Designed miniproteins, single chains, continued (5). Designs and how they scored, part 22

Each design is a single chain, and the fold is of that chain. pLDDT is the mean over its residues in the fold that is shown.

## One batch from the design tools (miniprotein)

Design m16737
Fold by ESMFold2-Fast:
Structure m16737 (fold): chain A 88 residues (1-88)
Amino acid sequence: MEERIEELRERYLNTTDRAELEELHLEMTRLVTPEEDREAAVELLRLALLAAERYRAGELAPEVVAELQELADNEDLEGARALLERIA
C-alpha cells in the first residue's frame, strides 16, 4: 500500500495533465479509504471532480459552488452528494 501511494505521489508531482491528476486523486482515495467506506468516498470524489470540470467550463453558477462549500464546511456529506448528483 505505502509503495503504491508513493508511486502515485511521484506521478502526481510529475504530471501537468488535469485528467491524469484527477485519475490519481481517485486512485489515492481508493487506497487510503477503508474498504467499507471506499465506494462511497470514491463516488463522492468522482462527482466532485465532474462538478469542478463543469465549473471550469462555465456551466456551474457561483451560487451552486457556494452551496457545496457550505455543505462541506458543515460536514453534510449526504447533502453534498445529493447536490453533486443533481448537477453532474
Scores: mean pLDDT 69

Design m16738
Fold by ESMFold2-Fast:
Structure m16738 (fold): chain A 80 residues (1-80)
Amino acid sequence: SVLEELRKLAEESKNPQLRALLKAVIDAYERDAPVELLQLLIDGAKTLVKRLVKEGKISPETGKRILEVLDALEAEARAR
C-alpha cells in the first residue's frame, strides 16, 4: 500500500527531521485527521524533501520517490 511504502521510506531516512515529518503524515492519515492538517503536513514534507535534494543530503531518485508516494497518499485522502 501507499502508506506502507511511506512507512518504509520514513524508516530508511537518515535525516531526523524528515523521519519525524513523514511519521507525522502517517499518524495524521491513520487517525483520519482533518484534510487541512494532512495537506499542511504533506506540503511541509514535500518542501523539506526538495530542500534536502538541493543540499545533496538525499539523492534526487530518493527525493522523487518520496514526493510520488506523498502525492499518491494525498490523492487517496481526497477520494475518501
Scores: mean pLDDT 85

Design m16739
Fold by ESMFold2-Fast:
Structure m16739 (fold): chain A 73 residues (1-73)
Amino acid sequence: MDKLKELFSKLLGVSPVNEDDSFFDLGGNNRKAKKLIEEIKRKFGVEVPLSVLKKLNTIKNLKKYIEEQLKKK
């Protein structure tokens, strides 16, 4: 669903954003990554470690991670 695309677009100031786009290739840095983590926790109730976000930096990979964490709760 579009919530992660909206978060990427809002935090990075770019549009459109595709599911395969890397957060860091779109101009993300550690500061913006921390803001993305805060927004994910607020909207989905899922805590994403910064190290995990650095590895799972596309919308596709982050969506999969969030869905797996929600199944554990």
Scores: mean pLDDT 78

Design m16740
Fold by ESMFold2-Fast:
Structure m16740 (fold): chain A 100 residues (1-100)
Amino acid sequence: SMEELLEKVEEAIRLVEEALELLRNNAPREEILRQVGEAAYQLSQALQLARENNVDPEIIEKLSEALGRLFDLPHLSREEQLEALEEVLELLREVKEMLE
């Protein structure tokens, strides 16, 4: 449902915000990547729900882009990880606004 999709996007936003906070506080890599992995899982579920509910293709594109950036994250430098997480957060906030 659209409600479940919104819930998954909101959970992904929370997890990305947590990952950003951990990264800024120089938390262990394993903790950061656990939050990133959980966010990627929520986004994978959101993408499935978006396809099932025939949502705007722009939403699907933004969710796919956000997910791709999270998958690439472990291979990036700390500075690039910070930028990537901020970009993911912006994409997810745009998706949330489009769903409301």
Scores: mean pLDDT 89

Design m16741
Fold by ESMFold2-Fast:
Structure m16741 (fold): chain A 74 residues (1-74)
Amino acid sequence: SEKEKLKEEIKKILEEVIKKAEEAGLYDLAQRLRESLEQVLEIMEKMSVEEAKLLKDIVEHEAKKLLEEIDKLQ
């Protein structure tokens, strides 16, 4: 289904950020992001496809910003 595809896309995006946080030694951030991923996936179950698409766009935008901030920490 389209909603299942959106959930997989969000999972992939957040897993990339989690991996980068772990590689940077930011273990507490990585753990918090895992908790956020579980929460986001649970909320998406109750959303319409249109709301899920909007949430995916928001998550993608925030993930990109977070990746840029992690890069600055070196």
Scores: mean pLDDT 85

Design m16742
Fold by ESMFold2-Fast:
Structure m16742 (fold): chain A 93 residues (1-93)
Amino acid sequence: MIDFDKIVKAETPEELVEALREIREYAEKHLPMSDEERKLFDEAIEAAEKGDYQKTVELLRKLREYFRSKNTPEAGLLASYLDLLIGKVEKML
């Protein structure tokens, strides 16, 4: 099960990175993931760890569109979580 509280309560840079890792782990277990989608997650996590929040937002928006293009409830859930995290990262700018 995805840790919804970890995602919703992410307020610090470290908690943001942990929330992204949680979403990535859930995506790997429950969705068919392409190498491009895996690369976008890895790059978004690295950008967040480096404090590059502009790049983080851009990469998360791309991931959100990938999940929105998948017609599954699990992908819809992850798109919603990415939207929440995008809002949190934008507040750090």
Scores: mean pLDDT 81

Design m16743
Fold by ESMFold2-Fast:
Structure m16743 (fold): chain A 62 residues (1-62)
Amino acid sequence: MKETEERIREVLRKAYPSWSDDAIENVIDTFRRVLTPEELEEMSKLSFDEIQARMNEAVRAR
């Protein structure tokens, strides 16, 4: 298993504890399909706080 996907999965579970495992896997699958491997690795390098801050900013900006 790739550490990149595992790290993103952990972040999503922590950020969205009400989501089912299926919902989290669907998001990861979408990322794998839409994002390049390089973009996926960039996301895994971000700290949990940075990822959560970016997601919160995106929600507030819309």
Scores: mean pLDDT 65

Design m16744
Fold by ESMFold2-Fast:
Structure m16744 (fold): chain A 99 residues (1-99)
Amino acid sequence: GISEEELEELVRRFQEIADEIIRKLKEVNPEAALEVEIEVGMALIGYGVGKLIGDLEFAAQQLLKQTQNLLRIAKEEGLEEEAKKLEELIQEIEELLKK
């Protein structure tokens, strides 16, 4: 089954990458920065709901969806380093979902 500790670490890495994207976009494209903040909020709500109902697969699926949305934004905005980190995170979430 899915490890809560492993999932929590992936959520932390998602937040760190999102914060860096927001920081880089805030002055250049504030609308894209706001979209990232909304995606972070949606990921945290999905994660929290999944934990509350004891469905860590649901929590991981919500994290995957929002990480994919952040990857799209990072690619559109030319944030190549953050895009690479998000691609690595997507792979790790997908591997966690196979457990």
Scores: mean pLDDT 87

Design m16745
Fold by ESMFold2-Fast:
Structure m16745 (fold): chain A 100 residues (1-100)
Amino acid sequence: IDITAVEMPEAVRETLTRFVKALKEGDEEAASEAARELVDQLAAAARAGDVAAAFEAEVALAFAAMAATVAGNRKALEALDEALAAHAAEWARAVAMETG
């Protein structure tokens, strides 16, 4: 997946780039931290009512989950799942705003 081909806010792209780099280097702590930052960015966008930013963060999370799965990094996947669960209401709101 070419991360640079996806239109994203610079901050989201930077976080996703750090996440992928951490996965390639086997840095489970850095990968888990970047995963939590991605979910926090989605939650912030949803709270602000910025549907476009929320959608872009959702796309970034999908790429992060795919990259973690390919790398076999269970800790990063668990961090994503935990962070998403913490922001479940904001995540659902973002999806509803996008699809409404």
Scores: mean pLDDT 65

Design m16746
Fold by ESMFold2-Fast:
Structure m16746 (fold): chain A 67 residues (1-67)
Amino acid sequence: MKAEKLQKAVDAIYAKLRANPSTSEQELIEMAKSLGLNESQAKLAVRFATSRYEQEQINARVKEEEE
């Protein structure tokens, strides 16, 4: 419940990054805040989503082959 909003924001930012990986950090922060996060949580969500997106890009081929 407490982490649910953060997870939802991370997922939304991740989807945004998949569409446009050049999206500015400020735009992603605003998106996270619109989902109910405060500024610190929004910045954290952007950090996590960006890291996850980069990792998924690398692992996408392997994961899809395995899954």
Scores: mean pLDDT 73

Design m16747
Fold by ESMFold2-Fast:
Structure m16747 (fold): chain A 55 residues (1-55)
Amino acid sequence: SAMDERVRKMAENISTSLDDETKLKLAEEVERLLADPNTSQSEIIQKMVEIAQKS
């Protein structure tokens, strides 16, 4: 969906300053959360920020 594509674009933008290991982790977590119908977009965004902040 268009919303899923927006979340993926946000993950790509956030990953620009991260190391390769953290980029891979971020991408995998985003895809995992997007596959879960019980996960809200705000939860995915919060998780992306948390991963970026820890790097």
Scores: mean pLDDT 78

Design m16748
Fold by ESMFold2-Fast:
Structure m16748 (fold): chain A 87 residues (1-87)
Amino acid sequence: TEELLERLRELKRRVEEAMAADPSVSEEQRQAVLDQIEGAIEALERGDYVSAAMLLMAASEILYQAGLDEEADRLNELAVEIVRAGE
């Protein structure tokens, strides 16, 4: 859990930087992605692996729509790992 939380916090930082560098990302998309990632951090802190993974998958979909495919792929990969860790 600690390792997944640290990886998620680091990935959040990278996603924030990528969105800030891309003027095609709307304020609404940025806020939605950040809200989903924050929700995933809170869920993971509670041991709710399923909710954490679902929230990251939701954030990933918004990033794909914004054209940030690399960041979206990284969130989706972490979501899969979180589901497996909760088994």
Scores: mean pLDDT 85

Design m16749
Fold by ESMFold2-Fast:
Structure m16749 (fold): chain A 80 residues (1-80)
Amino acid sequence: MPEEVLEMAREAIRRLEEEYGLSREDLAAVFRSRGFPLKDPNAPATVEDVAAFILTRGFTTVEEMVEFLVEEYERLKASQ
């Protein structure tokens, strides 16, 4: 995994938690709802899981990824 992508993943997790109150458990729920393969689907999302998602989606900025995950989380909440 490229270090640049791991740094993007760490920053995205930090912003999601600090600005939106989304935990790694919330991120795991979003990834499961999209059928994205987590290393352990019963555990909180890891930095590696988030980095793999960045590469799969082709995100180029932390902001793009944060906005996407917030929108997906809100859609998930609205559907429950």
Scores: mean pLDDT 81

Design m16750
Fold by ESMFold2-Fast:
Structure m16750 (fold): chain A 98 residues (1-98)
Amino acid sequence: KLYELIKELAKEYSEDEKKRLVLEALLLQYVKNKYGKLTPELEKRYEELVKKVQELLSELAKEKGLDAVDEFLAEVFNILEEHKEKIEKRIEEVLKKE
């Protein structure tokens, strides 16, 4: 249920598939940091997402350089900051029901 919300949030806030992968990883990181741990299933998903993000950023760096990586990440972080309160509230509501 929580991972379904995370996927929906990423889709809602970005049409870019690559930005959605980073958003999913950052949202799981938020849950892990705020609530202390993820379930074993979510930990595995988080590890796979982090690996995919690292591969994506490495390829971007090879193709366009480190400045392109910084710009890409800045865009993703700006999405999170713009929607932070709404995202946090929706995650909290799902966690209260589980």
Scores: mean pLDDT 82

Design m16751
Fold by ESMFold2-Fast:
Structure m16751 (fold): chain A 73 residues (1-73)
Amino acid sequence: VSPSAEALHRELARVDPALAARLDLAAIEQLLPYLLMSKDLEEFRRGVLAVRPDLDDEELELLWRAFQRWRAG
């Protein structure tokens, strides 16, 4: 597991502890390239559907918020 995935998971736990409990470090590692390549939430949504089609709009917004916090730190 990469340090980036661990840091992103910590930010997700601060934003939504329940979602962080559902998405383990392996899931965050798998999602990270889609977050990094996306310009905005809409591009992230399109990319992530191939990996986690079970995630709803609210969960995608929470993930994007956690990612923005991670990038800002």
Scores: mean pLDDT 82

Design m16752
Fold by ESMFold2-Fast:
Structure m16752 (fold): chain A 83 residues (1-83)
Amino acid sequence: SSILDSLTPDERAVLEYLAAHPQGATAAEIVAATGAPLSALRSLEAKGLVTRDANGRYRLLPTIRLHVGTELGLDDIRAALDR
């Protein structure tokens, strides 16, 4: 059982996208790339899996990034960068 197993498909897509973008992304960039609604991003923030900085950029928490990176593998993360 992984953190990814507890997520909806939309929440998982957002998490995978953020794992591929270590510098973070805006809500608009995430929605455009994943097709996930803003409610999925808000749900991840409420669950404490992502954080938002003062510039409105979302990032995975460091512990979550390590966990997701391990589960997805480097090839999966690279594929996500290519969209």
Scores: mean pLDDT 75

Design m16753
Fold by ESMFold2-Fast:
Structure m16753 (fold): chain A 73 residues (1-73)
Amino acid sequence: MGPLTQEAERLVAEGERLIAEGRELLAKGDVIRGTGTILRGIGLLVQGALLAEKAYERGEASREFAERAREAA
């Protein structure tokens, strides 16, 4: 509910969108661009998971939220 939690949610959502976009590129035969886009998405998921853990440590988010973000990464 705090700003750290909102930023973590944004990073996870953006990471998931990039992974979906990369998979679509792979389906179209653009292996190099598709793979690069998926790797960028994974990077955002990792950043979101780390931020979610900080939000939990500072009392802004639940433990379940931090664990779910970590599972997505």
Scores: mean pLDDT 80

Design m16754
Fold by ESMFold2-Fast:
Structure m16754 (fold): chain A 67 residues (1-67)
Amino acid sequence: HEEKLREAHKLILEAIEAGVPLETVSEFVKRVAEINNEARRTGDYAGASKQLEELIKEIKKLIEEAK
């Protein structure tokens, strides 16, 4: 969980540097926080890890498209 959470935060920074719109970046930050809060509430870190993995794939695609 912590490893994927760190990767998501790193990619958010890379998205900002690549010129992804602030509104889109803000939405990813919100989604990461919601996934993490839900994991803490339910204890479902496996489900949270899967959601973070999908989110990481989405943001990587946006970074690639912004180039």
Scores: mean pLDDT 78

Design m16755
Fold by ESMFold2-Fast:
Structure m16755 (fold): chain A 69 residues (1-69)
Amino acid sequence: KKKETENKISELDKKIEKYKQDAEEHRARMRALMAEGASVVDIMRELADYQDSLVKIKNLEKEKKEIEK
């Protein structure tokens, strides 16, 4: 297997881990806002950021699978 391919997979794994951490942070913040009875706008903002992180994770996982062909 090419060295470049191995490096790309390693970089993708690091990015996936980072976005997973970001997603958990936004999820935790959303839960806290809901518990406090915060505004719908604030809750929706955290939900949007959480969903954006999930989309990025899925895209990176798909890219990783394409490279592993």
Scores: mean pLDDT 80

Design m16756
Fold by ESMFold2-Fast:
Structure m16756 (fold): chain A 63 residues (1-63)
Amino acid sequence: SSEVVAQISLILQNRLGRTPTDEEIAIVTDDVNAYLSAFKFELSDPIVPKLIKHAVDVYLLNQ
């Protein structure tokens, strides 16, 4: 969703200290969307911001 993409972009920008690439945003967004789809989480769920931070941390750890 556009809301998830916006949150990912902001967190990645903060962590990288630069504008993230479209590829970086897509990788993290796909990971978050896989969790949301698999477990049927609502966007308002308190776990969503934690999932986004986790997905960003995993991406950065593996790069």
Scores: mean pLDDT 82

Design m16757
Fold by ESMFold2-Fast:
Structure m16757 (fold): chain A 58 residues (1-58)
Amino acid sequence: ATPEEGRARREKLRQEAISKVTDEEIELAKKYSQSEDEFLELLNTIILKGKSVEEILK
C-alpha cells in the first residue's frame, strides 16, 4: 500500500479500535500512552490479545 493508503487505514483502525474497547480501557490506555501511536498500539493489543491495559503493562 502507498503511504496515503496507510494513513487512511490507520485512521480506520483507530476508529474501529475505539469502538471495540470500553470507555474505561480507553481512559487507561490514554493514561499510559502520551502519544497517538502508543495509544493505538495499546488498543490494538487489547483487541488482539483480549487483555486489559493493566494485564498488558502489569
Scores: mean pLDDT 74

Design m16758
Fold by ESMFold2-Fast:
Structure m16758 (fold): chain A 90 residues (1-90)
Amino acid sequence: MKAAEEARKLGKELIELGKENSNLGLIEIGEKLIEAAKAIEEGNPEKAREIAKELREILEKSKDHLPPELQETLERGIKAIEEGVREVEE
């Protein structure tokens, strides 16, 4: 539960930052974090794991173009999803 709450919180923060900076890609990333949190809460760890993989690929491809603070926020969100999946599956 706490892991899903953290992912949702970080997703909301990224959406707010995206709106302030007119960055639609950042809004989309935040929405994916919220979707993964919802999947964890609904007992669908497979969907959450798939979204976490997509977000890791985005992070790896965008490392040279994302500010360090946004990379850190996205990494924290991905880790929260991965922890939530682990807690549901174990």
Scores: mean pLDDT 80

Design m16759
Fold by ESMFold2-Fast:
Structure m16759 (fold): chain A 100 residues (1-100)
Amino acid sequence: SLANEIQGQATYLLETHPDAFRDRPLRKRVIVVGEEEEAEVAKKLLEEQGFEVELMRDPEEAERRARELDADLLFLDPREAIRSPLTSGSIYRLLSKLLP
């Protein structure tokens, strides 16, 4: 389900918010927001690619921490991904390539 959810979010963001995918390099720090099991899978995959990953459950606290750390946000809930200006479409695109 996580692979399908990330792929669906990447497709939706590309079609509705193409600016989220424009030429922004990925930051080394990523905050993943979601359910523990799915968030831990995303964390492991991103850490294997050399990212510094922090897991959080609260979207508002995650946005504040991302601004403080200059980190990218990955929301596993598509509703939160669309609402946040800190969501990077590039991180979803990368993760979709890493998921089976």
Scores: mean pLDDT 70

Design m16760
Fold by ESMFold2-Fast:
Order: sequence, then structure tokens, then C-alpha cells
Structure m16760 (fold): chain A 65 residues (1-65)
Amino acid sequence: SSTIEAFVRAVEARDLEAARRAYRALLRIVSTLPSDHPEVLEAAATVRALAADPRYAPLLDQLSS
């Protein structure tokens, strides 16, 4: 998914504004597709992995606030 790729790139770049835009797009995907859809599962796994990484956790916390 181009949306998931954009989110990963923004988080890795520490670009909070780009990460917020991509995160909103991911939330739209999650809200419009079935919960068992492959893209929803991939988005959830990606967010979880980034949030568990100490390098990226602080930025992910800001997205949730």
C-alpha cells in the first residue's frame, strides 16, 4: 500500500506533519474496509511495529495525543 509506505517514510524521517497526514489516511482505510481485510491487518501490524521501536515510539505517541 502506497499509504502504508508513505507513513513508514514519514516516521523514519521524523516528519511529524507528514506522519499525521499519512496516519489520517491509514485511519480512513481502517474505518472503510472490513477488520480482516489484508490492508487493514498490514496497517495495524505496521503501526504496532513502529510503536514498539524505541527509535519511533515518541513520534507515534504524539500522533495518538
Scores: mean pLDDT 83

Design m16761
Fold by ESMFold2-Fast:
Structure m16761 (fold): chain A 100 residues (1-100)
Amino acid sequence: SALELLEEAEREAERLIEALEKVNPAAAAEFRALVEELFPKIRKAVEEGKRDEALKLVRELKAGLKKLYDKLVLEGQLTEEIKALLDRFGSLLDELEELL
Protein backbone atom coordinates (compact mmCIF):
# COMPACT_ATOMS: atom_id res chain seq x y z
CA SER A 1 0.00 0.00 0.00
CA ALA A 2 1.01 3.66 -0.33
CA LEU A 3 1.14 4.01 3.47
CA GLU A 4 3.44 0.96 3.79
CA LEU A 5 5.77 2.46 1.12
CA LEU A 6 5.71 5.75 3.06
CA GLU A 7 6.80 3.91 6.24
CA GLU A 8 9.65 2.22 4.29
CA ALA A 9 10.65 5.59 2.78
CA GLU A 10 10.70 7.18 6.27
CA ARG A 11 13.02 4.38 7.51
CA GLU A 12 15.32 4.74 4.47
CA ALA A 13 15.37 8.55 4.92
CA GLU A 14 16.67 8.06 8.49
CA ARG A 15 19.43 5.72 7.20
CA LEU A 16 20.41 8.28 4.57
CA ILE A 17 20.43 11.13 7.14
CA GLU A 18 22.65 9.05 9.49
CA ALA A 19 25.14 8.38 6.66
CA LEU A 20 25.05 12.06 5.55
CA GLU A 21 25.79 13.29 9.11
CA LYS A 22 29.21 11.57 8.88
CA VAL A 23 30.27 13.42 5.66
CA ASN A 24 28.12 16.60 5.41
CA PRO A 25 26.20 17.55 8.58
CA ALA A 26 24.71 20.66 6.88
CA ALA A 27 23.28 18.58 4.00
CA ALA A 28 21.96 16.04 6.56
CA ALA A 29 20.18 18.83 8.49
CA GLU A 30 18.70 20.32 5.28
CA PHE A 31 17.42 16.90 4.10
CA ARG A 32 16.00 16.16 7.59
CA ALA A 33 14.09 19.48 7.50
CA LEU A 34 12.72 18.62 4.03
CA VAL A 35 11.49 15.12 4.99
CA GLU A 36 10.06 16.35 8.34
CA GLU A 37 8.02 18.95 6.41
CA LEU A 38 6.90 16.78 3.47
CA PHE A 39 6.28 13.27 4.95
CA PRO A 40 3.40 14.37 7.27
CA LYS A 41 1.82 16.29 4.35
CA ILE A 42 2.16 13.29 1.98
CA ARG A 43 0.70 10.93 4.63
CA LYS A 44 -2.29 13.24 5.20
CA ALA A 45 -2.93 13.64 1.45
CA VAL A 46 -2.76 9.82 0.95
CA GLU A 47 -5.08 9.17 3.95
CA GLU A 48 -7.58 11.78 2.67
CA GLY A 49 -7.52 10.34 -0.90
CA LYS A 50 -6.09 13.60 -2.31
CA ARG A 51 -4.08 11.90 -5.08
CA ASP A 52 -3.08 15.06 -7.00
CA GLU A 53 -1.83 16.75 -3.79
CA ALA A 54 0.07 13.59 -2.75
CA LEU A 55 1.67 13.32 -6.23
CA LYS A 56 2.73 16.99 -6.13
CA LEU A 57 4.33 16.52 -2.69
CA VAL A 58 6.13 13.29 -3.72
CA ARG A 59 7.50 15.08 -6.81
CA GLU A 60 8.64 18.00 -4.59
CA LEU A 61 10.49 15.49 -2.35
CA LYS A 62 12.05 13.85 -5.46
CA ALA A 63 13.23 17.30 -6.66
CA GLY A 64 14.82 17.91 -3.24
CA LEU A 65 16.52 14.49 -3.44
CA LYS A 66 17.97 15.36 -6.88
CA LYS A 67 19.33 18.68 -5.55
CA LEU A 68 20.97 16.78 -2.67
CA TYR A 69 22.47 14.25 -5.12
CA ASP A 70 23.85 17.02 -7.38
CA LYS A 71 25.34 18.88 -4.38
CA LEU A 72 27.08 15.72 -3.10
CA VAL A 73 28.53 15.05 -6.58
CA LEU A 74 29.84 18.64 -6.83
CA GLU A 75 31.40 18.46 -3.33
CA GLY A 76 33.00 15.03 -3.99
CA GLN A 77 30.99 13.45 -1.15
CA LEU A 78 28.96 10.88 -3.11
CA THR A 79 30.37 7.68 -1.54
CA GLU A 80 29.15 4.27 -2.74
CA GLU A 81 27.20 3.91 0.56
CA ILE A 82 25.44 7.29 0.17
CA LYS A 83 24.76 6.64 -3.54
CA ALA A 84 23.14 3.27 -2.70
CA LEU A 85 20.99 4.89 0.03
CA LEU A 86 19.96 7.75 -2.32
CA ASP A 87 19.09 5.27 -5.11
CA ARG A 88 17.07 3.08 -2.69
CA PHE A 89 15.15 6.08 -1.29
CA GLY A 90 14.49 7.40 -4.82
CA SER A 91 13.19 3.97 -5.93
CA LEU A 92 10.70 3.95 -3.02
CA LEU A 93 9.48 7.42 -4.05
CA ASP A 94 9.10 6.18 -7.67
CA GLU A 95 7.04 3.19 -6.44
CA LEU A 96 4.91 5.52 -4.28
CA GLU A 97 4.30 7.83 -7.28
CA GLU A 98 3.18 4.81 -9.39
CA LEU A 99 0.66 3.73 -6.68
CA LEU A 100 -0.87 7.24 -6.49
Scores: mean pLDDT 89

Design m16762
Fold by ESMFold2-Fast:
Structure m16762 (fold): chain A 68 residues (1-68)
Amino acid sequence: MSPVERAVAERELAEMEAQLDEAIAQGKDVTPLIQAAERFLKSAQERNDTEIVERAQALLDRLRAAQQ
């Protein structure tokens, strides 16, 4: 990724992580956030950014656990 794209990706990850914490606290439907995280993970994989991929995967795992 370019430095700007990397900074945007890090911000989006932090925002999604905050939304997950709020959704769990409120018992809110996390399905839209799962879909957003899956799209984000695919984009990160295509750009071969291992650190962002690992963070996105961890977020997805937590989202899927919260959906149950």
Scores: mean pLDDT 78

Design m16763
Fold by ESMFold2-Fast:
Structure m16763 (fold): chain A 64 residues (1-64)
Amino acid sequence: MSEKEKLLEEVRRLLRELGLSDDTVQRVIQGIEDHIKGQSEEEQIEVIKSVKKLLERRLEEKRK
């Protein structure tokens, strides 16, 4: 699995932990992939990392 695919799987797990339905999770992942589709590999990875960081922060706030 590539770094990009691993990051997308981590984003998928975080979205599930936030209580989103499987359908919503799939739509969010598709939206990320569609948004980054025209960007360089490095830019794609940085966008996914940013999304992951935002979701991790949101999950921490929810668990307070």
Scores: mean pLDDT 80

Design m16764
Fold by ESMFold2-Fast:
Structure m16764 (fold): chain A 84 residues (1-84)
Amino acid sequence: MVATDEDIERLVKEHEKLLKEKGITPKKHDIEKMKEMYEKVRETGDEELEKELLELFYYSTPEDLRAFLRLLREEQRREQEALA
């Protein structure tokens, strides 16, 4: 099952709350770079690259996280269509 808009917004709101509660200043990240890192992790299983990707998610702005999650949803949708 691909993530719904409500699922994405819930994750983004939780992320925003965590950043605020922890006093973390979010960093603007290149969404395309994050997508490339995600695809590389999927292909190679590189644990160090996965850690870097998770750190980018953790420090990302809510807007960047939302955009990235929407890109992942579209990729998952296409993969599911290919399996049908």
Scores: mean pLDDT 74

Design m16765
Fold by ESMFold2-Fast:
Structure m16765 (fold): chain A 70 residues (1-70)
Amino acid sequence: WDEIRALLDAGRLREAARLLLEEVRRVEDKYPVVDAFLKLLAVLGYTEAVEAAAPPFRAGDYEGAVRALL
């Protein structure tokens, strides 16, 4: 998460999303990982990114939510 946070602080959203997608693929329970990432994006002001990811996230497509940010 430190690397993902550093990329987001630098405005490098696509690179942060790529790292998160690798992590999401490795975990069984994907919801809390993607939920935490979208909350972090909202706090950091990435409102348009959160809006783009929201439809697949609501549908339970957690990998699709992260891919919407690429």
Scores: mean pLDDT 82

Design m16766
Fold by ESMFold2-Fast:
Structure m16766 (fold): chain A 66 residues (1-66)
Amino acid sequence: GRELLERLKEYQLKEAEKLVEDFKAGKITAADISKETGLDISDDWTPEEILEKLREHIDEGLRRAL
């Protein structure tokens, strides 16, 4: 039910935050995030813009699953 979707959202948000932190640390590229998420992300975006885009993508996926 809804609790499972909320836990899934929290998990996906933590994974998104980890991707952004790895990007900030230079461990991964925007191309790596694009490959992992299926989104077209550029390295000229700020970490904050990338995180916002990932949050939007998670919300869209969860809306379509409902």
Scores: mean pLDDT 79

Design m16767
Fold by ESMFold2-Fast:
Structure m16767 (fold): chain A 96 residues (1-96)
Amino acid sequence: KKQEILEKLVEAGRHAHEGLKLTTNEKAKKQAQKALEYADKGAQYFSEGDYEKALKYLEEAKKHLEEAYKLTTNEKAKEQLRKAIEYVEEAIKLIK
């Protein structure tokens, strides 16, 4: 169960980072960068056993990924950001 959650968070980070690299919209880049920062903190708190803080930070990560998705026009970047959102959602559901 912990391994499954960590794998979801790793995949979310990989897809978010790829989406960030592929997007050319500066506002979308800023949102994706914030999402990565929140996701990293969420994963850290999860690893420390602070599930309440982990959920709070992962929900912020999801919000910023959704904003990046709406702002980006590159179809490959959108696909990567969508996958990142799905993995974060799955991790949140498993932690709850």
Scores: mean pLDDT 87

Design m16768
Fold by ESMFold2-Fast:
Structure m16768 (fold): chain A 89 residues (1-89)
Amino acid sequence: AKKYFKKILSKLSDEEKLELLEELENAGLPQHLIQQFKEALNLPDPDEAAEQVDNILEELRENTSPTTYVKYNEEIVKILKKFEEKSKN
């Protein structure tokens, strides 16, 4: 997980980070998670940003039902994959 997030986050521009946050909000993620992602994405070190994203998902896993976690994780992965594919050009 951490290596995947580091790979994606290291390729994101500041504009793409803002777009990522907007897509997470539009996907129906709770506002407290959006705020946590915003803080993680604003970290200057991609390694620290990836570690914070991993911690956010671990907290989500512990504090939500398995069904809710799977739903949010699938939306997050779908959004990240979209930005990974966009960054290849």
Scores: mean pLDDT 76

Design m16769
Fold by ESMFold2-Fast:
Structure m16769 (fold): chain A 70 residues (1-70)
Amino acid sequence: SSELGYKLFLEALEELTPETQAKIDALKAEAAANPDMDPLEYAIRLLRAMADGVDRAYEIAKKRLAELEA
């Protein structure tokens, strides 16, 4: 069901939140150590870290849904 798929997606997003936050914190630390870091590079890397979290949550939910409905 679409409701089950959505629930599994939100659960996967929550599970990945600490990993996504760790990536963001690492990027912030890198930026603090390198004041010459291009703000556009920082913004793109931040957005990519967040987008990766969403994409991974989708793939995890998709696999879990397929396993439950098999």
Scores: mean pLDDT 85

Design m16770
Fold by ESMFold2-Fast:
Structure m16770 (fold): chain A 80 residues (1-80)
Amino acid sequence: SSLVQRIQELIEQARKEGQTVLANNAEKTLEKAVRLGNEEELQKLLDILEKAVETKEYHVASSVIGILSGALSFEEALRE
């Protein structure tokens, strides 16, 4: 999807800027959101990454992505 492609572009941009931890965490979160089919969380991930790249507030973005990743893991645990 175009959302997934844009998220992947931003992950690569963060990686090129030396933000390897953020890029890796975002990539893992993207994989979970895609696996679960959670479009709301895909949009949230996109918004967080766009704001992180715009403002250079990578530490704040990494923390928010951690919360998002936790929510997705909880959703996965609720599935039979």
Scores: mean pLDDT 83

Design m16771
Fold by ESMFold2-Fast:
Structure m16771 (fold): chain A 91 residues (1-91)
Amino acid sequence: MRAELERMIAELEEIIAFLRSLPPAPPAQPPIPFPLDRLPEFTLEQLRTLVEDLKGLVRLIAEDPERYLPYRPQVIEIAEALLATLRERLA
């Protein structure tokens, strides 16, 4: 479990770094609703699924930036909140 959490943390740090390196774009309107405040309540399985979903979104942003780059600030926000949640569980 600990090694899996450390791997997920590393993957999220890489995701955040990549997304922050991309050029600025206006945020998507409307933004996709996501319950950031409920992340501490997620099971490990739900957190793992969310990491994989974020990897999918990163690929979409990279492959079709005209459509998906406006979602970058929201994906960063979700990734940072998830990273904080995983770090707390690792501590």
Scores: mean pLDDT 79

